# Designed miniproteins, single chains, continued (4): the designs that were tried, part 29

Each design is a single chain, and the fold is of that chain. pLDDT is the mean over its residues in the fold that is shown.

## One batch from the design tools (miniprotein)

Design m13049
Fold by ESMFold2-Fast:
Structure m13049 (fold): chain A 55 residues (1-55)
Amino acid sequence: MSVEELKKRLEELAKVAPPGLRKQIETVLENVDDGLVSKETLERFLAAAEAQLAA
């Protein structure tokens, strides 16, 4: 999966996420744009965010 696909999935999750998780997603997306986050870190964060929404 590309970084752009991961960003898009996180943006879509942010739209339906509770305020706390949405804020975390927005912060991660800003860090990706600054080049501070690896693809592997982004993939792990997406999995964690999806798990939080499933709980």
Scores: mean pLDDT 79

Design m13050
Fold by ESMFold2-Fast:
Structure m13050 (fold): chain A 79 residues (1-79)
Amino acid sequence: IADEGGTLVRQLRKRAGLSDEELAEILGITPEQVRALEAGAVPDERTRKVLEAIYNGATLEELASIVGKERAEKLLSLR
């Protein structure tokens, strides 16, 4: 994710009306990691793949392979 990755994560969370804790649960990371990402930290490989999949219109099956079916369904609801 280039330049404004933290801003994009924050915008996604606010658009969905989620807390840091709720977004963390959906992404499968900690609330501290969500706050770090919003501050411009580099996401780990798994989190980066999830974010790219959301932005690129990935299928439920593709998202489920990364985060599991339950989280994938929640992520599709955020689009």
Scores: mean pLDDT 70

Design m13051
Fold by ESMFold2-Fast:
Structure m13051 (fold): chain A 65 residues (1-65)
Amino acid sequence: GDAAAFEAAKAAALAAGASEEAATRLAQHLVDGDTMGAVQLYLDGRVTAAQANAATRAYRAALAA
């Protein structure tokens, strides 16, 4: 994955209220293409739907730039 896309996803998750650990894990799953890992963080209650959506949107925007 692109380092800029990782940082964008992490920053968006943090801005949405995620912890540093949760934001880092979510961003890592997104750059690895591990959609199931990202979904599992939500199912485990480690991130909210709003945090996951914010990170995914920022990740996709960074890839399109």
Scores: mean pLDDT 83

Design m13052
Fold by ESMFold2-Fast:
Structure m13052 (fold): chain A 65 residues (1-65)
Amino acid sequence: AAAAIAEAEAHEAKGRAAEAAGDYAEATAHYGRAVALLRRVLGAGDPRTREAMRRLVEAAAKAAA
């Protein structure tokens, strides 16, 4: 649904803001929510979902460092 995609986009924006602040744990949480929403409405195989998953993995790696 369009509302779920908009919510995912809002979480991606918050994730990017958290990354800019150096808060990779918060960024990971927001990207995780965005991935969950995109997987639900577009599916795991959709390129948009895959791009969000790559961002999540990168943020999680930085949070663990």
Scores: mean pLDDT 83

Design m13053
Fold by ESMFold2-Fast:
Order: sequence, then structure tokens, then C-alpha cells
Structure m13053 (fold): chain A 65 residues (1-65)
Amino acid sequence: SLDELKEELRKLREEIEKLNDEELIKQMEAHDRRLTREAIERGVTEELEEELLREAIKFMKELLK
């Protein structure tokens, strides 16, 4: 569900913030701004919101490697 994806993303963000790495935090924030702009410009459907959340989760997991 969307709520489960939002919770997973929240936990991944907290893990990145705990690392206190300025470059990783900047990359996270830059990616968030891109997805937010896409959502605003394209008028998000529920299906697109799920896809954007999954993309954000994948990106955050890659940063934690």
C-alpha cells in the first residue's frame, strides 16, 4: 500500500540522516526535489505516486551501499 511505501521511505531517510554525510544528504535532497517537481508538473495519479515512491526507495537504498 502507499502507506507502507511512505513508512519504508521515512525509515530510509532517517538512516541516511544518521550517517551525517553532507554529500549523501545533498544527493537525497536533490532527488527529492526532482521527484516533487515531476509530481507537481504532471499531476500525480495514485499509480504514478506509487511509482515515484518506489523510485525514491530504490535510490535511498543505493545511497546506503
Scores: mean pLDDT 78

Design m13054
Fold by ESMFold2-Fast:
Structure m13054 (fold): chain A 67 residues (1-67)
Amino acid sequence: MLEEAERLLNEALEYFNQKDYQKAIELATKAIELATRAAERGDPRGALLVRFATSLKEQAETMLKAE
């Protein structure tokens, strides 16, 4: 689960850099879901991934709204 969340977050970052904000939001949302499950199992890396993915999603939503 955590490795998959990290992969999804990396893909979300790649789409964000390509200015595909809608795809970045979709992938970041999936990363949040998986990272949240890891955090609920007591993995502190899951909590950190949730924070980072949430920040990326919010930034992508802001960029999408601005365009």
Scores: mean pLDDT 83

Design m13055
Fold by ESMFold2-Fast:
Structure m13055 (fold): chain A 81 residues (1-81)
Amino acid sequence: VEALANSLSPTEKKVLLAMGEAGGPASAEQLAKLTGLPKSTVSRALKRLEERGLVERDEETGLYRLTPLGSKVLQALLKKE
């Protein structure tokens, strides 16, 4: 978990932290506003996080949410900053 957290790019870490700040499911556009990053950059980071099993997309709503593994990685990031 900690090794996985440390392997994330700065952009992936920022997006994952923003999902924690959102407190629930969030769109790529909402995460772009929270992070100050372009939507294209956030969308790319979300795809990478989904490949890692840290987030999942609800196809009905288009919203992204943390998986149980994603929540553990987020907690590791918050403890280590």
Scores: mean pLDDT 78

Design m13056
Fold by ESMFold2-Fast:
Structure m13056 (fold): chain A 89 residues (1-89)
Amino acid sequence: MSLKERAERLKREAERVLAEAAALAASAAPDLLRAIGLVIAAIGLIFEAELLLEKAKKEKNEEAVKLAEETIKLAKEALELARAALAKT
């Protein structure tokens, strides 16, 4: 896969994790295991997106840099929401 395709895939995963974390954070009684799983998923996405960002910057791939930065932002929002859900358990 190209760097752009990898970044687009990570962004889609981050959007999915963000949506799930937001839904769980809105729940009055969020599931503990699901909240833990979303925290782990968000941390993993941040790590993968930061590695991709470094590689994209080295290769001067500006589209992949932009997508990786957007992915990091989404994954960090997902982590905050997942942590908020975990705090309710």
Scores: mean pLDDT 85

Design m13057
Fold by ESMFold2-Fast:
Structure m13057 (fold): chain A 87 residues (1-87)
Amino acid sequence: MKAKVEQLLEQLERLEKSLEGLKEELEKENPEFSIEEFEEAIKVAEGELEKLKKEAEPLKDPEVLKKLEEAEKKIEELKELVEKRKE
């Protein structure tokens, strides 16, 4: 149980770093990636988050749940930023 919690926290930390990198790139005046590439990266992140949620559900660990909530908010923020860039 404890080892699984630590593994999930590590995976969530990696996801959070990836999401932060995507946000920084999206906020650039001239980003290296296309809108379609950002949308695909966000879909991949959503898939990873769903897998982590399923693994975390039986554990009911409050720190893991908090990190999952933070990642969900970050993904929603990225979706809003992508939509703004389409305009």
Scores: mean pLDDT 80

Design m13058
Fold by ESMFold2-Fast:
Structure m13058 (fold): chain A 74 residues (1-74)
Amino acid sequence: MDDLIEELERIKKAALKVIPPEQRAEFEEVMDRLIELLKAGASPEEIRAFADELEARGLTVQANIAREALVRKE
């Protein structure tokens, strides 16, 4: 789990370098929320609900990152 959190933090840092400045705050907020859910030991259902929320908001890349994290946790 710690390895997964560290990988997500690396992905966040790398993505923030290529995302336009006006989109960075939203991306960082979403990634921080996902990392917090994983650190809190959120259930698979909670992570799926978060991914579905992100997809409904049009944040497909972030939704896929959340789903990938769920697969790697289980």
Scores: mean pLDDT 77

Design m13059
Fold by ESMFold2-Fast:
Structure m13059 (fold): chain A 93 residues (1-93)
Amino acid sequence: SLEREIVAGLVYIAAAVLRSIARQTEDPEERAFLERVADGLREAADLIIQGKYDEALKKLREVADFAERQGTPLAQEAARIARILAEKVEEVK
């Protein structure tokens, strides 16, 4: 459905933005963190495209929990975005 494509697109965009920030980061630990979050979001987007909504929701929640554990402002924002995206997936499944 168009709604599924839009939600998956938003998750892919979020992943791409975080990967772009990772490439600009001089701190190797922050870069590794952002790459891991971006990879998780991409995996979730692929699951949405496949219609595997429960698996996508689980993945987005795992990404949010992982980001939240880091405690930095950027990590807190990444966690918030992942949770909003999870809510959007729940609406279209």
Scores: mean pLDDT 87

Design m13060
Fold by ESMFold2-Fast:
Structure m13060 (fold): chain A 98 residues (1-98)
Amino acid sequence: MDDLIARYGTDPVTVTINVGGTGAGFANFLVDNGLMSAADAATIDPSQPIRDVLVQYAHPSLRDDIRARLSTLTGKVRVTFVFDRARGRYVIVDVRPA
C-alpha cells in the first residue's frame, strides 16, 4: 500500500472538468488550481481535445485505464490529481462522472 501511494504521489486534489472542451481554457485552469506550472501549461495545444490532454498528464501505469474511462464520459468529470515526486509534477490517477 505505501509503495503504491509513494509511486502515484501525495497531496490528492479532485477537480471538476468539462471534457467536451479544448486545451485553450484548460491550461489556465490547471495553473490557477496549482496543478501545473505556467511553463508546462504553455506547451498545451489550445486546439487539443481536453480528453487527450488528461491522458497525457495521467500516471503512465494508469494511462490506458484513464483513456478507456474518458472515452465513455461526457460533460463534467471528476478528475483526481496527485503530486508525483519522481516527475516533480501533478499526475492524474482517477477519472469518474461528476
Scores: mean pLDDT 75

Design m13061
Fold by ESMFold2-Fast:
Structure m13061 (fold): chain A 64 residues (1-64)
Amino acid sequence: SLENFKALAAKSAAGHAAWTAARQEYEDLERKVKEGTATPEDIARLEEAKAQVDAYEAQLAANR
């Protein structure tokens, strides 16, 4: 559940901070891509940030 995700994220302050930062970066880069202002470097970073967010969320789901 979402509540379990929040509880697990709170247990790992460093992990939660890293997840929050990666998610913010992902959202900012995705906005640039949708606006057509993204550079090739932004697109590469978007893929990396998405992979980091997905990996962290998968880890939280596995540890519920």
Scores: mean pLDDT 73

Design m13062
Fold by ESMFold2-Fast:
Structure m13062 (fold): chain A 58 residues (1-58)
Amino acid sequence: EEKKIREEAEKLVEEAIRQAKETDKEAYAQITPEERQRMLERTYQMLLLKAKAKKEEE
């Protein structure tokens, strides 16, 4: 379920961005759409590795 993994990655990235907005406005201002996409890709790859390891066992 790649869509499910992507949705989880999206939620994690949005939560991280929300925390930055509330705790560090300068960091939040540096989060461009491009940076958000990079964060999403990194989080997605991390979740994908976990799911792939589990799928290999199944």
Scores: mean pLDDT 76

Design m13063
Fold by ESMFold2-Fast:
Structure m13063 (fold): chain A 98 residues (1-98)
Amino acid sequence: SSLEEARKLLEQGRELFAQGRYDEALALYREALRIYALNNDARGIAEALLNLGEVYFAQGRLDEARRLYEIALRIYEVLGDQEGIARAQAAIAEVDAA
């Protein structure tokens, strides 16, 4: 399914990110975000936004990273996803400490 493809894109993007292949990771995360948005998968959207933010953080693009984390946090709050809320808050705290 398209959602299975989006999940695979996030997984592949994380592998590329771990290798420092930031532009390639961003491309896969943006495609996953597009698929999740088309399917109204709010959790998938938030996950893709967190991953995009992590790449921007690694690139020193702190303002862009923080904005993406704040959007993801808001989505997780609406969903009542305590794990997602904690992850987004931790990511914002890392930006504020950088």
Scores: mean pLDDT 92

Design m13064
Fold by ESMFold2-Fast:
Structure m13064 (fold): chain A 63 residues (1-63)
Amino acid sequence: LGLEETPLSLEEVYEMILEAIRRAKSRSEAAARLAGAALLALAQGASPETVLEAVRRAEEEAA
């Protein structure tokens, strides 16, 4: 993370995903959905920003 406003790194996105999963862990289905969406997007070569957006939407739908 830099003051340069650079795009998020995969490591930063990974940490954000872990935080979202931890928040959703009382709802195991929601946690699995979050992890699945993130992994699928990464596997298909999506940008870190796109992966983060997918995780955010999945978390919001689970809330």
Scores: mean pLDDT 64

Design m13065
Fold by ESMFold2-Fast:
Structure m13065 (fold): chain A 71 residues (1-71)
Amino acid sequence: MKEEKLKELHKKVLELIREIYENGDEEQRKKLEEIVKKFSEKAEKTDPSDLDGVIKLLEELKKELEELLKE
């Protein structure tokens, strides 16, 4: 179900953020802050009742966080 996918994506995003804060350097943490700010601005423009839009934002956020960890 979409609600289960949303919960799983949210959990994975939080795990990635934690990983960057614990094991990342200052440059990675700065990039994380920029990514979070960018997605927060997108989230404010997204209707929270639009589950497809929220899922898409979380999938994009997860992808950017995974790319940041590979650097």
Scores: mean pLDDT 78

Design m13066
Fold by ESMFold2-Fast:
Structure m13066 (fold): chain A 66 residues (1-66)
Amino acid sequence: ATVDPEVLDLEVEAALHYIRSAISFVEAERYLKKGDLEKAMESIKEGLEHQRRADELDAEARRVAA
């Protein structure tokens, strides 16, 4: 059987937040290499927030699929 569309939508949103999290951490590394600690910390914060949101959406997808 195919995945439930609601579960698929949640999993796609989670995947996009994981990708955004990874991009934010790459940006943080670039700022650290330039010595811009303030912008590096902001990018780390954004990365952690996207990871948290991805985890929440992933958990919701598992809850709906159960």
Scores: mean pLDDT 86

Design m13067
Fold by ESMFold2-Fast:
Structure m13067 (fold): chain A 90 residues (1-90)
Amino acid sequence: AEELAKKAIELAEKAKEAALKDKSMPEEDRKKIVELLEKAIEAAKKGDLETAIKYLSEAFRVANKAGNVEAAKLAFEAAKYAYQALKEKK
């Protein structure tokens, strides 16, 4: 569970970097994606995987709609790892 949660955090950090590097994306969308990813990372670090998955899923949706495929893919992969960590948590 801890290993999967760490992987989710790493992927969320990479998604944040991908969003920040995309200068073609509207600034409002970029700020929202970064905010959602930061909230997801904070929740995951606290062990709140349910909240982390919620924010990662929303970040994926916003990034996908904004056309940032790289950030969307990384956020989706992060959500998948967070979900696996949650499933192993008793």
Scores: mean pLDDT 83

Design m13068
Fold by ESMFold2-Fast:
Structure m13068 (fold): chain A 57 residues (1-57)
Amino acid sequence: VSEEEKKELEEKLKEALEKKGIDFKQEYLDFAIALVETFGIPIEKAVEFTVSIAELD
């Protein structure tokens, strides 16, 4: 995962979490990065999945 992709992930994740009223945590970003790097999940899908997990937290 490139530095540019990590920035895009962080920005999209923060926006999606804020829209749901969920506070941003570094652990959510780390999880989203792992989804992209380990499983090859697209950034959009990684953000969506991470937000779903955050809602259960």
Scores: mean pLDDT 81

Design m13069
Fold by ESMFold2-Fast:
Structure m13069 (fold): chain A 71 residues (1-71)
Amino acid sequence: SEAVELLEKAIEALKAGDVETALEYLEKAIELAKDNPVALKNLEKAKEAVEQGDLSTALSALDEALRILKE
């Protein structure tokens, strides 16, 4: 899944401290996940957490979105 690959890249970018790159991958994943409302909700939560500097909440929300998209 392209959304899964983008989320894995977003997680790697966040762990490396590259917030700008992480947000770019996250926005693309959000566009691809718009037909999955539970995944979308977690992706939006992750984006908000990243923008607020809450990396622990962001990573948790991204992990949950990955779990949902992998089913």
Scores: mean pLDDT 84

Design m13070
Fold by ESMFold2-Fast:
Structure m13070 (fold): chain A 66 residues (1-66)
Amino acid sequence: GAMKEALRKQLEEAGRKAVGAVARGDYAAAIEHAEKAVELAKQLGDEEAERGSRKGLETIRALAAK
């Protein structure tokens, strides 16, 4: 339905914004976008997308801890 399509687009956008922020060295923004991606995947009920988003967030947090 339209709501799930909108959530999917927001999830994809959050992922792209997180990647862009990492590329700029803006880990604070990258973490914020990655956390949003996890929330959106949970709202979708997409367990695979949620696992992927959590793994991405953990990777970004590890990079930020340098």
Scores: mean pLDDT 87

Design m13071
Fold by ESMFold2-Fast:
Structure m13071 (fold): chain A 64 residues (1-64)
Amino acid sequence: MDLEKIRKLLSARPKDENGQISKDDAVEALIEAGFSETMAKFIVNEVEENGRVSISKLLEYLEG
């Protein structure tokens, strides 16, 4: 898995005041990184908090 590519794709997305990206942006970034839509949605749902995704938490989940 190319975690650096995933990190760059996530980092290119708009962030809120807490440095988090939207759930939809996280899903799209994972699809661009080579995940299926179903898998991208599953991963994002596991790490989301209040409809927002921390890039660091998402990357930690993918390393696990």
Scores: mean pLDDT 81

Design m13072
Fold by ESMFold2-Fast:
Structure m13072 (fold): chain A 70 residues (1-70)
Amino acid sequence: SKETIERLMELGRRGEEAARRGDLEAVEETLKEIMEILKETEDLKAIQAGIAAALRVIGAAFEAGLAASG
């Protein structure tokens, strides 16, 4: 579970950086990987970390001027 939390936190950082660069493909790939990990976890702390990571990536995308929805 510790490794899962660390992986999710790393993905959040990478996705946030990709979002700030305007790399929509990398943002989508990072979010898909977070979702895939979340599908396989039963650890509430890991789920919380994954949700936090996804929210950070989405927030950074909005701040970078990336249109998340029309």
Scores: mean pLDDT 79

Design m13073
Fold by ESMFold2-Fast:
Structure m13073 (fold): chain A 65 residues (1-65)
Amino acid sequence: MEERRQLALEFARKLEELAKKYNVKIQVLVTTDEDGRIRVEVLSADKPEFLEEARKLAEEIQAKQ
């Protein structure tokens, strides 16, 4: 549904802004499961502090579904 797509776009935008703020390189996998729920996996990040913030952001986005 459109709402879940917008949620995925919001996450992507926030993650990109966070990456710019910390000037880090990241690898993130964003997928949709069979129920249309967003699943996010942060594969790598250059800074541990950024990794923790990115993980929290992913949890917040997943909780909104």
Scores: mean pLDDT 69

Design m13074
Fold by ESMFold2-Fast:
Structure m13074 (fold): chain A 95 residues (1-95)
Amino acid sequence: SGAAAELAAALDAVRALAERAVALAEASDASGGAEEAKYRGTVRFLGAVVGALVGPATGEAVLDRALAGGAEGTRAAAEEAVAAVEARRDAVEAA
C-alpha cells in the first residue's frame, strides 16, 4: 500500500539519521562547539521524525535517551528509533 511504501522510505531516512546522530555523538565527545550544536540538531530532528511516525512520546523518549547518555545513549536511542519505525511499518503492512 502507499502507507507501507511511505513508511519504508521513512525507515530508510530514520536509519540514515540514526547513523548520523551516532557518528556526531562520537565526534562531539571532545567538543562543545559547532559539532555539539550539529549533534543536538540531528538528535532533535531524529526525535521529531520518530514522533511524527510513531507518536510524540516515543520521539521524546528517543531524544531524552540520546541527550542524557552521550555516545552510548545516542546508540541506544538510535536502536530504539529504528525498532519503533520498523514495528510501525510491519503493523501497517499486516493490516
Scores: mean pLDDT 81

Design m13075
Fold by ESMFold2-Fast:
Structure m13075 (fold): chain A 87 residues (1-87)
Amino acid sequence: SEEQRRQLERLAQEAVRLAYESGNPAAIALAERYAREIERLIEQGASVQEIADVLLRMLDELRAALADDPDAVARLEALRAEVEALQ
């Protein structure tokens, strides 16, 4: 639905902000790469499931990059749960 797509877009933006707030160069590079892919999918009219799958991959890779930051990991796990609830 349109509402689900808007929620996924907001969650993706939140993940990008988290990466920038971390100051971790690897996390920022991952966030930028995935943000471009998600924007491309939205532009191409991809399904909610396709967008969610890419966002989940983004969150998993960000969690790995930020594994030494427990606050960042907790925020990423919360975002992951919100993405899963939209499927």
Scores: mean pLDDT 87

Design m13076
Fold by ESMFold2-Fast:
Structure m13076 (fold): chain A 105 residues (1-105)
Amino acid sequence: VSINLIDEYEVLVYEDIKTVEEAKEKFKEALEYAKKTGKKVLLILKYSGLSDEEIQEFLEWAREEIEKNNAKNLIILVLRENDPEDQELYERLKKGIENPNLKPV
């Protein structure tokens, strides 16, 4: 876990996510933080071994949780470990370059 500032965002990064359950756990931690502080929070989850379908199911669940909790200040970005394109997106994000995946859920 690391926390960085990107413009107005506090960034939470979790690496080596191997299960949907682990992703949900890290999401709940970020959701609670966003609710408690009211700050704009960017949650970055790096995963390995999950299918595209599992990631889609997680993102749909997370979107519902954000709407249910009115936590529009929480944004999620999910990246594959060992994917060069996802690594480039992550490095661009670190440099404050706009990424389409940073849109509110």
Scores: mean pLDDT 72

Design m13077
Fold by ESMFold2-Fast:
Structure m13077 (fold): chain A 66 residues (1-66)
Amino acid sequence: MTEEEQIDEIIAEAEKLGYPDLAATLRAWRERFGGDADTARMALYSHLGKQDELDALLARERERLA
């Protein structure tokens, strides 16, 4: 399975769990920053525990690209 396919699975899981806003955020993040499956998976699991962790992970990825 490719990195892109793994991210697609994580997005689908987020939608299935009732988090369409998270799924949309992950799609936009992948399109804009390329992304990686590990970061997407951590974002999903962090969001299941606390919303603030998702924002922190996305901010960290922006720094990585700068």
Scores: mean pLDDT 70

Design m13078
Fold by ESMFold2-Fast:
Order: C-alpha cells, then sequence, then structure tokens
Structure m13078 (fold): chain A 70 residues (1-70)
C-alpha cells in the first residue's frame, strides 16, 4: 500500500532526524526495534535490498514489504 509506505517513510524520517538515506545497519536496527530477530532482518535485506545504503523511501518499502510478506 502506498499509504503504508508513506506512513513508514514519515516515521523513519522522524526516528532518524530527517535523514535522506539510511545505512543497512540502521534499517536492521529499526526492524529489530519492531521485534524482528537480527539474523532474520539481516537475511531479508541481503536477499531483497543488498545495497549498503538505502534512501528513506527504499527503507520504508523494505519495512512495509517485510510485514506484508508475513
Amino acid sequence: SDVAVLAAEAELRKRFNGAETLSREQVVDYLVSMGVPREEAEAYLDEHYPEETLSVRQAAEAVVDYFLSR
């Protein structure tokens, strides 16, 4: 859902003080903060989002897609 992605993007911008890009580790830490096991979060990003840095929009899409796939 585009609405879910926009909401996640807004939350990520708030959490990371308006950052335009996030490191892979920051996205992993965010998923872990939502109850995702670290190894599972790392494996998910390795498979679907292999870049070292993500735009905040890509990070929002990654978060939303993770929870939609469960």
Scores: mean pLDDT 82

Design m13079
Fold by ESMFold2-Fast:
Structure m13079 (fold): chain A 75 residues (1-75)
Amino acid sequence: SLEERLEELLRNRDYEGLLELAEELLERLLKEGKISEEEKRFWLELIRATLEGARQGLSPEEMRARHAELEAAAA
């Protein structure tokens, strides 16, 4: 399942695999017409920033600030 795949990647700290899974899922949603290309780009940037922040050990406060900047840029 998607949840099992996600949990395994998270357990293994496979950030590259997590990003690839996110790209695959967002591309599928785009092809199904459920999201726009702009929304796909926004979510990819958000996920990339989150994974990079986790890799660097950013605090929840630093992560929230980064997410807020991305959301403001997308608005």
Scores: mean pLDDT 76

Design m13080
Fold by ESMFold2-Fast:
Structure m13080 (fold): chain A 103 residues (1-103)
Amino acid sequence: MSEEEKRALLKRGLEGLIRFLQHEADRYRGVDPEVVEELNRFIEKLQEIISLIDNGDFEKAKELLREMIKEAEELVKKYSGDAAFIFRTVLKALRYLLELLDS
């Protein structure tokens, strides 16, 4: 895979995850404001990762992804039911994006 193709796939994956999180934040609006705050925090960090990739700063992007993975692991433990399922989905997506970035 070329570096350009790798960047395109990474950005599509990140943008897809942002759309998923935006949809889930909308669903939790008026239900659980703490979950909405956590989802919005991840959206902001994912947007920062896209900016880092655009600037060619893959090492900082990897560091931020690793930090987000740690945060997602803690949120999976903190929440239950549907919220825990959402954070497990986020965790899996972040791990796949990190693997793609490391390859």
Scores: mean pLDDT 85

Design m13081
Fold by ESMFold2-Fast:
Structure m13081 (fold): chain A 59 residues (1-59)
Amino acid sequence: MSPAAETVARVAEHDALKAGLSEEQARRIGELVGQAVEDGLSAEEISRLGRQAMEELGA
């Protein structure tokens, strides 16, 4: 991943872990969000995607 995608992915993983998700779920969210950064999604789209993934995996 690019350094920007890695940074965003790591932040998303950390937020997921703090929300009580497992390490596997957090890593999956990080990969999803990191890929979205590399695919050129907007910051708003990336934030929405991360929130949706947390709801689906953490519910």
Scores: mean pLDDT 78

Design m13082
Fold by ESMFold2-Fast:
Structure m13082 (fold): chain A 70 residues (1-70)
Amino acid sequence: SDLADVLEASRHIEKGLAAYEAGDYETAVEHFVEAFRLIGNEETAERLEELYKAGDAKEAAEEALRILRG
């Protein structure tokens, strides 16, 4: 159900934030991408993957956090 996907996305956000705080930006982005996909925000997930593939995992993680906070 949509609720189950939202709860799973919340777990990924928690893990992504913990990785970000530890300086593990690559792991943070992987979790944030999964979270955005689970809530149906494919456009944001794709943009984060583009930044990640370009070698800027920190920028991708910070972009994800801006969207999650706004």
Scores: mean pLDDT 88

Design m13083
Fold by ESMFold2-Fast:
Structure m13083 (fold): chain A 117 residues (1-117)
Amino acid sequence: MSEEEKKKKEEEEKKRKEEEELEEEFKEASRRAARLILGSGDKEESLEIIKGLARWYAEKSGESFDEAMKRSAEGVRKALEEVGEELIKENPEEGRELLKRALENVEAVEKELAASL
């Protein structure tokens, strides 16, 4: 391999590592946000939690707030499915009700974002 190809591969590998670390931090932050949303039961509180995650992600990634909001809502929805499975294993009835309410609140936020003029 040429020295130019080696330098390009090293830059790509470093960028992948930074992207993987940010993705892992985002997954942990999304799980934290999901637990807060499960406890809140309120659409407005759920929106503020997602906005907080989006602001944090936008600062870390350099993405726009609108892109960060869409990513945060999706990340929280995925995290709710994972955390919800844990709750359902411990208490099937209460876990299902809490997860259903939380998913409905996140879906309502996603619909409001899609309906922005």
Scores: mean pLDDT 79

Design m13084
Fold by ESMFold2-Fast:
Order: C-alpha cells, then structure tokens, then sequence
Structure m13084 (fold): chain A 56 residues (1-56)
C-alpha cells in the first residue's frame, strides 16, 4: 500500500525532527500538523512534504 509507505516515511521524519529540535515550539507545532495530516489517507503526501520542510 503506497499510502502506508508514505505514512511510515512521514513518521520516521517526524521522529528525527523531534529528536533534533525537541525544544523548538515552531517545529513542535509543524510536527503536530504533519501527524494530523498523516491520519487522512488523501493528505499523507502533504504530511510528508511538511515533515521534509521541518528537517531542511
């Protein structure tokens, strides 16, 4: 399932962002938004894009 693979990739990026930026409020808010988007199959690509931007 392609959606499940994208969701797993998004979760991995979220974990990395939280590990590197645990005290950054803006990063925490974006991570929360990405998690919420990843719960909706149609918005998983948006969640992945957001998670990638947080780590850049």
Amino acid sequence: DEVEKLREETNDLISEALKKYSKDKEVSEKVGEAIELSRQPEKVPEALELAKKVLS
Scores: mean pLDDT 77

Design m13085
Fold by ESMFold2-Fast:
Structure m13085 (fold): chain A 62 residues (1-62)
Amino acid sequence: LVGKVVRAVKDVKSDNPAFLSLKKGELVEVLKELPNGMVLARSLETGKEGYVGKDALEEVEK
């Protein structure tokens, strides 16, 4: 997933600034995958970076 643009499959909200809040359908770039099923991602809409569960994301086919 690193370097790929992926889409949020559901709304994700977090009160912790280390975690990325997303709306369903929002596009993010995966910066790093972690072994625990989390990814470090950057929102293409807001420019914010943070951790999000890999289960909340799906790959976008070209």
Scores: mean pLDDT 77

